Designed miniproteins, single chains. Designs and how they scored, part 36

Each design is a single chain, and the fold is of that chain. pLDDT is the mean over its residues in the fold that is shown.

## One batch from the design tools (miniprotein)

Design m1315
Fold by ESMFold2-Fast:
Order: sequence, then structure tokens, then C-alpha cells
Structure m1315 (fold): chain A 88 residues (1-88)
Amino acid sequence: SAKQEEIAKLLKEIREIVNNDKNASDNLKDSLNAMARLIERMVREGEPPEVVAARVRAFRDQAEEWLGDTEAGKKVVELLRKVEELVR
């Protein structure tokens, strides 16, 4: 669906921001990429909206905790809020 394609696009943008962040460690990049890929897979497989939304919130909380004071981190959090809105 168009909604699933938009969510996938936002998650890809999040991954590109994270992978290009010079302040993020390789381990942090791996963790955030894994979270984004999991959400993309859950949406593609048609998991219940409430389950996907809970996972997006968990990803947002981790992104805020790890990168929340950086410009890149603020953008990632903004994009995750858009993903959460589209899922619900």
C-alpha cells in the first residue's frame, strides 16, 4: 500500500541518517539499523497496528536516549514520530 511504502521510505531515511552520523559508534549504528529493519518487516507482514506502534515507540525512546541531543538524533526522532502516526 502507499502507506506501507511511505513508512518504508521514512525508515530508510532514518537508517541513512544514522549510518552517516560520525558521532555514532558502529555498534550503535548496527542496533538502530536492526530496529528499523524489524519495524519495516513487521509493517510488510501486516502485524497489528498497536504492536508495530509499540515497537516504533521503543525505537524512538532508544534514539532519543542515544542521539537525542544531536541534530541527526532530533531528525531521527522527528521521522519516527511520523512513522508512529502512519502506523496508527
Scores: mean pLDDT 84

Design m1316
Fold by ESMFold2-Fast:
Structure m1316 (fold): chain A 65 residues (1-65)
Amino acid sequence: MDEEIEELEQKVLEAAEKGDLKTAREYANRIGELLVEKGYSPSEAAAYATALYLRAVGILEEKRL
């Protein structure tokens, strides 16, 4: 895996664990930008970033239940 993307994925999950979905979304968007820079299509990058953010939201929601 790309080290920079892996670090940002950890930050998305950590922000979600803390209940900071705004910061989680910011890091997920940054991952999408980096994927486009690395040659992924905008749609692939957006799908990946969205899936990661939704996973983070799910973690937070499970903790609330």
Scores: mean pLDDT 78

Design m1317
Fold by ESMFold2-Fast:
Structure m1317 (fold): chain A 57 residues (1-57)
Amino acid sequence: MIPSEEAAARAKRILLESLERGEATEEQLADLRHLAEVGSGTGRETAEGALRYMESL
């Protein structure tokens, strides 16, 4: 399990990179799912939010 702050930082980085490129790769989506599964608190919530946003595109 990864710390909440680390999970949040990683999820935000993936989201920003995906937005800059105009799409998310399957690997980036898999990373967000992993962060949502093993993260805690705000980090988990951030990863879940980012994943929902990217999957809605």
Scores: mean pLDDT 76

Design m1318
Fold by ESMFold2-Fast:
Structure m1318 (fold): chain A 99 residues (1-99)
Amino acid sequence: MSEEELDREVRLALVEIVHAIAKIDIQRGNKEGAVESVPLLKRLTHDEDPEVRKAAVKALYDLAKETGSEEFRKAIEEATNDPDPEVAELAKKGLEELK
């Protein structure tokens, strides 16, 4: 595994960790705490690796669906302009399913 591949795995793990923490906050009734994950997940939607961006969009979608919070939805809307067609389509589909 190259250093670039290892760095990608670390960033993918970061998406999973942030998502898991936000899910714990939701389970405890702390939706406001879950919204604190938005700035980091939004940064990850601008990652150099499209797989990291896809993972971040999926996490934002799951949290938007569970919380109903506009902050997650707005971050997904920005991802609809992604240069990777799979990431852009994933974000667009997520927004349609949140209606």
Scores: mean pLDDT 83

Design m1319
Fold by ESMFold2-Fast:
Structure m1319 (fold): chain A 56 residues (1-56)
Amino acid sequence: SKVEEMAKELVEKEGLSEEDARRIAEASHGDRELLEKLLKMHKESGAIAKQDPSPV
C-alpha cells in the first residue's frame, strides 16, 4: 500500500524507526503533504525523545 511505501521512505531517508514511520504514514492516509507536516511535528517532539533511553 502507499502507507507502507511512505513508511519505508521515512525509515530509509529520515532515519525513523519502523514503528514511528508507520504511525506517521498511517496518520497521513497516504497524503504526502500531510505526511510532511506530521513528520515535522514528530521531529520537533522526537528531538527531546531521542535523549531518553528506551524502557525495558
Scores: mean pLDDT 72

Design m1320
Fold by ESMFold2-Fast:
Structure m1320 (fold): chain A 89 residues (1-89)
Amino acid sequence: SVADEIRAELDRLADPAHAHLRTVENYERLAKRIMEAYEKGEITPEEAVELASRLLDIISADPRFQTDIDAAVIELGLATMIAAARSEL
């Protein structure tokens, strides 16, 4: 499923062995993928909350991007989507 593919990408990003994949570009790409999957109905509201929250936690925990404006924009987008998906639950 699309949700399982996104979970696999999140698992890889969370793995310290793959720290080189933790770039603003990859965060933005994955955030957009989650948002598009939710908009298309390819993932449930529950899955959207799960996946977006996991990505938000990864970005928020990354000390390299705590003062990065592009990362802050991605975090705001994810938080907004989480709020919207929770409203459907």
Scores: mean pLDDT 85

Design m1321
Fold by ESMFold2-Fast:
Structure m1321 (fold): chain A 91 residues (1-91)
Amino acid sequence: AEEAAKAALEAAMEAIRSAETIEEINKAIAGALLAIGALTNVELGLDPAVAAQDALEGAKLALDAARTEEAKEKAREGIKLAEEALKKARE
C-alpha cells in the first residue's frame, strides 16, 4: 500500500506539472489529496484495503488529468501498483 500511495502521489504531481486547463489541475489535485490520504492511512496502520483503494482512485484521477506521455506512464504504474496492493489487502 505504501509503494502504491507514493506512486499515486508522484503521478498526481506530474499530472499537475503537465496540466494546461483548470479541469486538469483540479483532477490532479484531487488525485494528490487521495494519495496523501492513502499515505496517512498507511503510516497510522489503518485498513490497507482503504489505503490501496484511495491510491488507486488517486492514480486514476492522475491518468485522467495527465497531458504528457511521461505523466500518463507514471499514472499507469501507480494504477498497477494500487491494483496489486488492493488484491493483497483483500486476501
Scores: mean pLDDT 82

Design m1322
Fold by ESMFold2-Fast:
Structure m1322 (fold): chain A 88 residues (1-88)
Amino acid sequence: MKLTFPNATLTLEGNKLTVETSKGGTLTVGDKTVELKPGTHVVEFKPGDVITLELPDGFVFKFEVLKPSTDEVDTSASIKVLELKFPS
């Protein structure tokens, strides 16, 4: 699954989240908080994790990773959007 926003792109594949950002920001995955520099970052997640991406310009994207819809290997994670805020 690939999600494209004006200042960030998120790709969810298997248990990995790839975040591409032009400005850096803060990424929270479950109980882990990572400070992002501009560029590409790869982090691991698990079903049930709440992921929050916050950018310096005020963009906030928060979602929950749902359990896979199938038991197939390499099934893309489904998400539930909890918050989406664009900069003013």
Scores: mean pLDDT 75

Design m1323
Fold by ESMFold2-Fast:
Structure m1323 (fold): chain A 70 residues (1-70)
Amino acid sequence: ENHPNLGVVYYNLGNLYEALGNYEEAVENYEKAAAIYEKVGTEENLKKAREASIKAGVSSLKLAVEKVTA
């Protein structure tokens, strides 16, 4: 159920959506990746969870700026 490979898939989807400027979808996929990595619970996976959470936060700020400046 909590496979790190699934976390990698969601992280890569987040990166793809961010590159396309789809920040809402990027946040969703990064948060899914972070949740999976955190549930796996190894030191390396917890590090990946933190990286995914940071990416989600950055994409969320970009989304918020677009909504405020529109």
Scores: mean pLDDT 80

Design m1324
Fold by ESMFold2-Fast:
Structure m1324 (fold): chain A 95 residues (1-95)
Amino acid sequence: SVEEIRAEIARIEAEVDELFKEYQEAKTLPPDEQRKKLDEIYERTLALGERVDALEQRILADPSVPKEVRREVAGVGARVTLLHIYVLTAKDGLE
């Protein structure tokens, strides 16, 4: 289960990295195109948040999970939250 948790953390981190890249690229687009792209990124960010929540529930149910792994889950959760804040702020700026 620890190996499965680490594998899921790695997958989420890779997707967060790709979404940050897409977010930076979206910021160079004209307002209407940027809004549509940010909406797509936002939906994908919400799906990542659900996957982080699932990981947090898994580690809460298993006290044998090492503290290092719990810290890694918290770390990826923080990165997803940061991406969410960036996307919402950018969408607000397109008023």
Scores: mean pLDDT 87

Design m1325
Fold by ESMFold2-Fast:
Structure m1325 (fold): chain A 76 residues (1-76)
Amino acid sequence: SAAREEGLLKEQEATLHLMAGSIAKKIGDIEEAKEHYRKAIEALREAIELLPEDDPAYAVAKAMLEKLEEELKKLE
């Protein structure tokens, strides 16, 4: 479905922001890392709304969201 395809694209968008945020954190750019983690969290929330609960991608999106919320909290 179109909604599932959009959900998968949002999950991919989140993955790219997670990668960029992780790199920023490693080089000490904490503000850039926070910005990427916030964008990844937003994309994951949208993915969860679009994906069926029985889709493996839904479980992956939820796990990524939980880890990113924890990572963002550590950068407070």
Scores: mean pLDDT 88

Design m1326
Fold by ESMFold2-Fast:
Structure m1326 (fold): chain A 90 residues (1-90)
Amino acid sequence: MSKEELLKEAEEHLKKGKEAFEKKKYEEAIEHYEKAIELLEKVDPNHPLLAEAYYYLGEAYKKLGKDKEAGEYYRKALEIASKTGVMVPS
C-alpha cells in the first residue's frame, strides 16, 4: 500500500472514530483511532495526524473512566505535537 493510500485510510478511520465518539460509542471510537494510529505510524511516526489520533484516543478512554490510559495517550499526543509544531490542548 502506498503512503497516500495509508494516509487516506487513516483519515477515514479518524472520521469514523469521531462519528462513533459523538454517538457515545466509545469502544468503537477507540477501535477506529487505534487503526488510524497503526496506519499513520507506517506513513510517518511524527505525522501531525498521529498526535490528533492519540489525543482523541485519550478522550475516548477518559469517557470510559480509564483516566490512567487517557493520560498516557495525551502524553504521546503532546510528544508528537512538540516535534511537528502542531498545537494540542494541554
Scores: mean pLDDT 82

Design m1327
Fold by ESMFold2-Fast:
Structure m1327 (fold): chain A 61 residues (1-61)
Amino acid sequence: EEEERRKKLLETAKKRLEFAGYPDEVIDLYLKAEEARINGDTEKAKKYREEALKVMEELSK
């Protein structure tokens, strides 16, 4: 049911981020944010997205 949709959505998101060249740590955080968003936890999703941006910034230095 929704589990199948969620799994497919997360797999698609992972492939897109990998194709865009994001590091695994950033991909993991974006996937956690997407999962939280799907579950309706908007605050948790925002925190994971902010963490992903911080990790991306540190890796870019």
Scores: mean pLDDT 78

Design m1328
Fold by ESMFold2-Fast:
Structure m1328 (fold): chain A 75 residues (1-75)
Amino acid sequence: VELGITTKVTYPGDYLLLEDAFKKKFGDDFLGASIDPVTGKGTLKFKEGTDMDKVKKELLGFSVRRVYVTSVKEL
């Protein structure tokens, strides 16, 4: 139900947009995000029964305002 991610960002302030962008992309299945803007590492929480293989595939192609998800790991 939790995924660890690593992100690459050009402008650190763009991390503030990631939670809203994930909520818009994944809808009701997305429960929240916690991302460290210094390390680029974060945790995403999803609803039980979410298709995690689909989520991982979509995250690896995800970008918003020059922020890129560079890795995804199941926790």
Scores: mean pLDDT 73

Design m1329
Fold by ESMFold2-Fast:
Structure m1329 (fold): chain A 94 residues (1-94)
Amino acid sequence: SYDKILEEIAELFLEAREKIDAGEPVLEVMEELRKKIEELLKDNPEAKEIFNRILDKLEERLLAHKDDPEKQKALLDIALGEILLELNLLKEAK
């Protein structure tokens, strides 16, 4: 179900946040996150487009704050909120 996909996206973001906190390379963490969520959204092209747009902006912001892991985690939390909001609005439109 679509709700299950949204739950899985939230879990993947939490996993990415933990990896960043553990000192893993941010760009590698983000590449893995993008790949996994694109697979979850493969049958939902509109949702995938929205997700990729938000992730692109998140990656730009993360690179601007590469030496601030607390800010990077906060940016991840904000981006997750934006994704869940826009994908829920897309669900209501269908």
Scores: mean pLDDT 85

Design m1330
Fold by ESMFold2-Fast:
Structure m1330 (fold): chain A 72 residues (1-72)
Amino acid sequence: SEELRKKILELIALELRLIGLEFELELLKKRLEENPDDEELKKEIEKLEKEIEELKKEIEELEKEITELEFK
């Protein structure tokens, strides 16, 4: 169905965004290892970790919606 297709494309887009944010987080954590007293960097890491957790929740809810649409 068109509805299922749209949800799958949305899921792919969110998963690609998650990969990008997780990669960015790894780079920031590496910078923090080199600059352990950088308070601004610590704040950026905390903000990014929160964004990643929210995105994971969005992905989980969308996966549930897709599953429900497949078994209608």
Scores: mean pLDDT 86

Design m1331
Fold by ESMFold2-Fast:
Structure m1331 (fold): chain A 66 residues (1-66)
Amino acid sequence: SAALRAALAAARAAAAEARARLDAAVAAGASIEEIAREIGRVLRAIGDAFELGLKAGLSPEDRGAG
């Protein structure tokens, strides 16, 4: 499950970046349309991370293989 672990880590990093980007846009007083686009990115990134998290949870890592 190294591939699932890497994908989950990447998805979590993408979600964190999207959240930081949204926070920066709000702090900068960006337009409602720009904020809506950043919210869309956050929701997509969270969805991807959640889906991969469920998949990783259903496929326990074999510590003997490391």
Scores: mean pLDDT 76

Design m1332
Fold by ESMFold2-Fast:
Structure m1332 (fold): chain A 69 residues (1-69)
Amino acid sequence: MREELEREVALALVDMYLALADIFERKGNYEEALETYEKALELARQHGLPEDVIAEIEKRYEEVKKKLE
């Protein structure tokens, strides 16, 4: 049960980071958005979240990175 609870908490935290990154992105704060997506990715990978979740975060990270190029 502990590992299940930790993964549920990780999912909630990732969702919060994604919401925060989306706010930064919409405000044009792409650097902060990138950092926030990086934190979400690290947390998702650390807790073995589903590949579709990780892939979605990676996709959004790459989209924001392109805006800084």
Scores: mean pLDDT 81

Design m1333
Fold by ESMFold2-Fast:
Structure m1333 (fold): chain A 73 residues (1-73)
Amino acid sequence: DLAARRAAIDAQVARWAPYLSPEAVAALRAALLAIAEALAAGDEARAEAIEAETLAALREELLAALAAARAAA
């Protein structure tokens, strides 16, 4: 169920939202949703491409967010 997968993605992104810019939150949500849709369609190559592009674009902000989350825990 794609709707349930969207809800799970939104919940997951919400955990990172305090440590990310609003633009990064929107980009991450859109990318995770596109990956979920590609995987549901059986297009693993597209899912891998979206993942690689998203990680490359958001790498520094995601690493900073991970460090901030670890410091807060």
Scores: mean pLDDT 77

Design m1334
Fold by ESMFold2-Fast:
Structure m1334 (fold): chain A 68 residues (1-68)
Amino acid sequence: SSAVANKKNALDNTTNNLNGNVMAAGKKASDTIFKDPGEKAKQVAQDLGNLSRQAKDTVNRLTSEVNS
């Protein structure tokens, strides 16, 4: 059914987005390591904050899909 297909597509998109965001954050943290230590700490903290929000949004979306 179209409803099942839509739900699968939403889960696939959510999973792909989360994976991409984790990879991007890791690369950015790695690139920042070779800069000033203060800049590194600030950038890592910002990236972790953003990643935490994305993970929370992902969990909320998955919970909503399961309860639908």
Scores: mean pLDDT 68

Design m1335
Fold by ESMFold2-Fast:
Structure m1335 (fold): chain A 60 residues (1-60)
Amino acid sequence: MEHEARAAAEAVRLGAGGAAAKAVLDGGGYSQGMQELLRLGNAGRSVSEEEAREIVAMPP
Protein backbone atom coordinates (compact mmCIF):
# COMPACT_ATOMS: atom_id res chain seq x y z
CA MET A 1 0.00 0.00 0.00
CA GLU A 2 2.64 2.59 0.96
CA HIS A 3 4.70 2.03 -2.21
CA GLU A 4 1.57 2.32 -4.35
CA ALA A 5 0.41 5.37 -2.39
CA ARG A 6 3.79 7.04 -2.91
CA ALA A 7 3.70 6.34 -6.65
CA ALA A 8 0.13 7.62 -6.91
CA ALA A 9 1.04 10.72 -4.89
CA GLU A 10 3.93 11.46 -7.24
CA ALA A 11 1.69 10.99 -10.28
CA VAL A 12 -0.98 13.30 -8.87
CA ARG A 13 1.54 15.92 -7.70
CA LEU A 14 3.18 16.08 -11.14
CA GLY A 15 -0.20 16.39 -12.87
CA ALA A 16 0.99 14.19 -15.72
CA GLY A 17 -0.10 11.00 -14.00
CA GLY A 18 -3.82 11.25 -14.61
CA ALA A 19 -3.75 8.01 -16.57
CA ALA A 20 -1.64 6.31 -13.90
CA ALA A 21 -3.95 7.57 -11.15
CA LYS A 22 -6.94 6.27 -13.12
CA ALA A 23 -5.31 2.86 -13.50
CA VAL A 24 -4.74 2.64 -9.74
CA LEU A 25 -8.34 3.71 -9.10
CA ASP A 26 -9.64 1.13 -11.60
CA GLY A 27 -7.76 -1.53 -9.63
CA GLY A 28 -10.24 -0.94 -6.82
CA GLY A 29 -10.05 -1.89 -3.16
CA TYR A 30 -8.37 1.31 -2.01
CA SER A 31 -9.15 3.27 1.13
CA GLN A 32 -11.37 6.34 0.99
CA GLY A 33 -8.28 8.52 1.32
CA MET A 34 -6.54 6.87 -1.60
CA GLN A 35 -9.67 7.12 -3.75
CA GLU A 36 -10.02 10.83 -2.87
CA LEU A 37 -6.39 11.45 -3.82
CA LEU A 38 -6.89 9.73 -7.18
CA ARG A 39 -10.15 11.62 -7.75
CA LEU A 40 -8.33 14.93 -7.28
CA GLY A 41 -5.69 13.86 -9.79
CA ASN A 42 -8.32 12.82 -12.33
CA ALA A 43 -10.04 16.20 -11.85
CA GLY A 44 -6.79 17.94 -12.80
CA ARG A 45 -5.98 19.00 -9.25
CA SER A 46 -2.42 18.65 -8.03
CA VAL A 47 -1.40 18.12 -4.43
CA SER A 48 1.99 18.10 -2.76
CA GLU A 49 3.52 14.74 -1.86
CA GLU A 50 3.09 15.57 1.82
CA GLU A 51 -0.59 16.42 1.39
CA ALA A 52 -1.13 13.27 -0.65
CA ARG A 53 0.45 11.12 2.06
CA GLU A 54 -1.75 12.73 4.71
CA ILE A 55 -4.89 12.11 2.64
CA VAL A 56 -3.96 8.46 2.03
CA ALA A 57 -3.12 7.94 5.72
CA MET A 58 -6.42 9.49 6.84
CA PRO A 59 -8.80 6.98 8.45
CA PRO A 60 -12.02 6.33 6.46
Scores: mean pLDDT 54

Design m1336
Fold by ESMFold2-Fast:
Structure m1336 (fold): chain A 88 residues (1-88)
Amino acid sequence: TAEARREAAELLLRAGDLAEAGDLAGAERELERALELLRAEPGAPESDVRLAERLLENVRASRGASPLELAALGALLRMAASVLLLSV
């Protein structure tokens, strides 16, 4: 569980970097992998799965976003990764 959560957090960090760089397709791909890992993990909190689902929806909704909005999305993804990594 801790390993899958750490791997999902790493994918969220990468998605954040990609989103900030304007690579929304790359960010979406990394988020889809993170969500798959969290859904496949027995005992993963529903809140972690819901967080990943909402972030994926935000990335999909951000097509055509401004550079400032993409930077904010990247920051949100990195913050979510930190929360996931530090969750007890």
Scores: mean pLDDT 81

Design m1337
Fold by ESMFold2-Fast:
Structure m1337 (fold): chain A 73 residues (1-73)
Amino acid sequence: LFPTEEEYLAAIEGLVADAKKALSLPDEKERERQLTILSVALGILQAAADFAGLTKAAEKAREAYREIVKASE
């Protein structure tokens, strides 16, 4: 029913790549908007991975979220 750990990791990597693109956006409001959306998506993936017992995926999502939040400050 739920994705495998590899599928979760791939999804998290995709969001991280999107976040790196968002950080390069010249428009401050659009950059903030994109980073907020991506942070929420990472939080959802972390919660889903934790619920599924996928500790590696959950930890990677948590780490990515923290890095994006720090970079956006």
Scores: mean pLDDT 78

Design m1338
Fold by ESMFold2-Fast:
Structure m1338 (fold): chain A 78 residues (1-78)
Amino acid sequence: MSPAREEVLRLVARHTGDAVHAAFEAGDSDALYDAILEGVRKALEEAKKRPLPKEYQQALIDEARRILDNVEAERAAR
């Protein structure tokens, strides 16, 4: 796994954990997808603020966008 992918997944976990757990406890699948999407968006924003080499920062942004697209597609398919 690339360092960029590991960092994005770590940021997503940091931003999604509580919201995903709350949605799961509520038994609401739409709320679960919303929580995941919001967490990925927050992770993407945090990655942009990191004082990292531009190439590595771009890799983090690209990986976060790939995760966002995948989750949104999964939600649309239900």
Scores: mean pLDDT 68

Design m1339
Fold by ESMFold2-Fast:
Structure m1339 (fold): chain A 61 residues (1-61)
Amino acid sequence: EEELADVDRTIAEIDREMEELDKQPESPEVERRKVVLFTARGILEAARDFLEWLLKKKEEE
C-alpha cells in the first residue's frame, strides 16, 4: 500500500518536471532531459502496474 503511494509520488514529481521543461524553449539539453524523464516515468508506471497486480492476486485468495 505505502509502496504504491511512493511510486505515485515519484511519478507526480517527474510529471511536474516535464511540465516545467515544456515551458522552456526547445534545445538539445531540454530534449535529452525529457527523454530521461520519459524513460524513468515508463519504468515507474510498469513497477506500479506490477505492484497493483501483486496486491490484487493476494486479495483473490
Scores: mean pLDDT 78

Design m1340
Fold by ESMFold2-Fast:
Structure m1340 (fold): chain A 79 residues (1-79)
Amino acid sequence: SMDEADELVRRGSEAFLAGKYEEAAELYRRAASLLPEDDPRRAFILRQLSDVLEAAGKLEEAKEYREKAEESLKKGEEK
């Protein structure tokens, strides 16, 4: 549910602050998977995931999630 997604985002943020980038990325991926496809919160989480992956040096993966976040945002705007 949305509540579980919010909890995963909080845990992901804690992991990110602790420098646990791989754990943070996993938590954000799980949070995004719990949200409806066109939910604006999903776009936000995918952006956070991209930032974490970039911090972890996973530049190609970060780029893919940044693009997914932009597409999710556009989908919400073009309704």
Scores: mean pLDDT 82

Design m1341
Fold by ESMFold2-Fast:
Structure m1341 (fold): chain A 62 residues (1-62)
Amino acid sequence: SWAATASVDTDIAFAADGSSVTVRVTVRDPDGNVLHEAELTVPATPEGLERAGAALEEALAA
């Protein structure tokens, strides 16, 4: 139940031409210490974004 007390910060950056997107997720404890970080760059397509979401979810569930 760490999700009940941890904060999740999501940062999304698009390439200048909009062809790709970088998603960074940072999980912090109540004191602001970083517990997990995950970053993935994918094509800015529905399939790319779905893949990024699944990969980040898996990485943060460990």
Scores: mean pLDDT 73

Design m1342
Fold by ESMFold2-Fast:
Structure m1342 (fold): chain A 53 residues (1-53)
Amino acid sequence: SAVERAFFEGLTDEQIEKLKKLGILPEDVKPEEARRRLGRYLSDSILKEIEKA
């Protein structure tokens, strides 16, 4: 959805690094690629885990 896309495009580089440490993203992915790729896949539950970390 457009709302999901807006949230994921707003991810900071630090949040992307946290996702890499969690094993959700490969370490070699660029931030812009990560935002594009995850826009359809990250669930609210994953976002809540990032917020709590």
Scores: mean pLDDT 64

Design m1343
Fold by ESMFold2-Fast:
Structure m1343 (fold): chain A 70 residues (1-70)
Amino acid sequence: EEADRVITEGLRRAYERLKAAGASQEEIDEVVKRILDKARELKNAGASVEQIKAEIDRLIDEEIARLKAR
């Protein structure tokens, strides 16, 4: 499924970027779960793969910015 591929790729990007930003394993697990839950919500609501990808990337950017603002 296109949406499942986009979600899987998005979660991989989230893991890699959060790890590179110095997030703990617990923090990465929490953020990845939150992103997955939101992506599934959008998929179930009939959002396009482009919308799902954009929201995943937005959430990743917000979390990275939050980590850097510490």
Scores: mean pLDDT 83

Design m1344
Fold by ESMFold2-Fast:
Structure m1344 (fold): chain A 65 residues (1-65)
Amino acid sequence: MPSLEEKIEAEVERLAKELGLSEEQKEEILRIVLWAVRQLDLSEEQALDLVRSLALAAASEQAAA
């Protein structure tokens, strides 16, 4: 059965492929989201929304650089 962590990892991988994120960016997003889930007791929906927000922000910053 996929855990919340497995779902987060899958979503990060999917968005990284779609948005052209580096392995370092993927790792950073994963660390931030897993930290937030553990410290802030985020729901599955909140955790996945955070992944999407961070991935889009990383892609926008990369495009601007």
Scores: mean pLDDT 80

Design m1345
Fold by ESMFold2-Fast:
Structure m1345 (fold): chain A 61 residues (1-61)
Amino acid sequence: SRAAEGERLAAEGDRAAAEGRLEEAIVLYTQSAFLYREAGDEAAAERAAAKAREVRQQLLA
């Protein structure tokens, strides 16, 4: 399902962020947010989008 795909991408984003692959984490979280939104899970989409913003802030620090 779209929600399951979003969850998988969010988990991959978490792994990428933990490994310092910040640009990849941003892309993965952004894709996750899109898929959650498409599935109608606005809360999960907002959480994924917030993670993308947080990682972007770290990248620019």
Scores: mean pLDDT 88

Design m1346
Fold by ESMFold2-Fast:
Structure m1346 (fold): chain A 70 residues (1-70)
Amino acid sequence: SAEEEIEKLEKELKELIEESKKRTEEYLKSHPDLSEAEKELVREITEGVIEVAEAVTKLTIEALKKKAKE
C-alpha cells in the first residue's frame, strides 16, 4: 500500500541521515591533517546531501499520495 511505502521511505531517510553523519565523523577523525576550511567543506557537503535526500523523499511521498487518489 501507499501508506507502507511512505513509512518505508521515512525509515530509510532517517537511516541515511544517521549513516551520513556517522561516515562524515569517521572521515574527519581519519583525516586530522585537514584544515579548518576543508573540515567545514566536508560538513557542508554532508548537509547538502542530506538536504537533497530530504527533498527527493518529500517529492516521492507527495507523488505516492497523488497516485493513491487515482
Scores: mean pLDDT 84

Design m1347
Fold by ESMFold2-Fast:
Structure m1347 (fold): chain A 63 residues (1-63)
Amino acid sequence: SLLDQAKKLVEEGKKYEKQGDYKKAAELYNEAAGLVWEARPDDTQTIQELQQKAQEAEQKAKK
């Protein structure tokens, strides 16, 4: 399902974040947010949380 795919992307994002690849982590978190929005657009909290993770990773990527 799209939600299972989103979960896998979040786990991959966490791995890249641990490796210091914040740009890749941000991309994966944003992709996961998009999949959650497509599957469950009413799950606004989860979408916002994933978008926030992406923004935080993006800020870390900028040093």
Scores: mean pLDDT 85

Design m1348
Fold by ESMFold2-Fast:
Structure m1348 (fold): chain A 83 residues (1-83)
Amino acid sequence: SNEEKIKELEKEIEELKERIKRLEEEIKELKKEIEELKKDTSREGVLKYVAAQLRLIGAEFEIELYEKKIEELKKKIEELKAE
């Protein structure tokens, strides 16, 4: 039924929101790490800095993708409610 489909889509939205929260927490920790690593001019410090910057970009991109998916799922719910 459409009611069961709506419940599944609402559950997917809540799961995506939880993933976004975890990514936001990861971003906060990565930003702290990046600030500390700016002071470390060793080869290991530079490599960790680059890795942290790449993960930061990746995490921000994942949030954008999840937000877009939430919007798509919300539109599907609206369409199902109109039927």
Scores: mean pLDDT 89

Design m1349
Fold by ESMFold2-Fast:
Structure m1349 (fold): chain A 55 residues (1-55)
Amino acid sequence: SEEELEKIKEEIRRLKLASDEKDIEEIAKKILETGESLVIAAAELEIKRLKEILS
């Protein structure tokens, strides 16, 4: 979401991980997209593991 993207951009500025607005936006977009993918992958692995243990 736009709100999540803006929060990530503010954090990048606060930590001084990048100085250029263009770089800040690119990094923030990559973090958001990667974070979403990782959360989904982690959830799927945990569900699979629990099914095997509880079966």
Scores: mean pLDDT 74

Design m1350
Fold by ESMFold2-Fast:
Structure m1350 (fold): chain A 58 residues (1-58)
Amino acid sequence: SAAEILGVKEVKDDDKLYDLGATRSDKLRLASAIEKEQGKRITLEELRNATTIADLKK
């Protein structure tokens, strides 16, 4: 889950990745997990511009 990837107890889709201490590597892991779960691809541009978990699920 996103919480496990970020090493936090709880994550909401509208939580800011920066506030959760997410690194670029954490964003890549989150994107990979969401791609597998939703069966879609996330572009590098979408990943760079994502500020929340909801942004990665678009």
Scores: mean pLDDT 75

Design m1351
Fold by ESMFold2-Fast:
Structure m1351 (fold): chain A 80 residues (1-80)
Amino acid sequence: MEHLERMEKIAEEEIEELRELLAKLLGEEYAEEVAERLRELFRRALEALRAGDLEAFRAALAEAQALLAEAVAPVAEELS
């Protein structure tokens, strides 16, 4: 249980750092929306881990990966 609590804190810190970076690049409102969606996905992933549901955990991680790709797509297009 302690390991999952530590993972939650690390995820919260990393999401906040990503939010600040996205806010500088794409604006505060967009950054807050992405951060909130990431927090919900990580919450689902941790709940799946607590339940021992590795398939649900992998699904939540896949959604988080897709969200991150979508979130940075406007920056990638500008750089193309």
Scores: mean pLDDT 77

Design m1352
Fold by ESMFold2-Fast:
Structure m1352 (fold): chain A 71 residues (1-71)
Amino acid sequence: SSSVDLPLDAVRAAGEALLADPAPTEAELEALRRLGEEALALLRAVGAPEEVLAELRALVEEYLAAARARL
């Protein structure tokens, strides 16, 4: 649904863009972390199940971990 898919799609797009960056910065990682928190807040507001919230948290952490390995 649009109420769940849009925040997840936004995080995936931002995460993939970060992974495509050959020289990511701490500021860019922090921007993705903040986007993830905003997406979580939106999903909580629409009553998304904990499984979806956990998936989003895992997705953000996977992107951040991969980007940090390149700092």
Scores: mean pLDDT 81

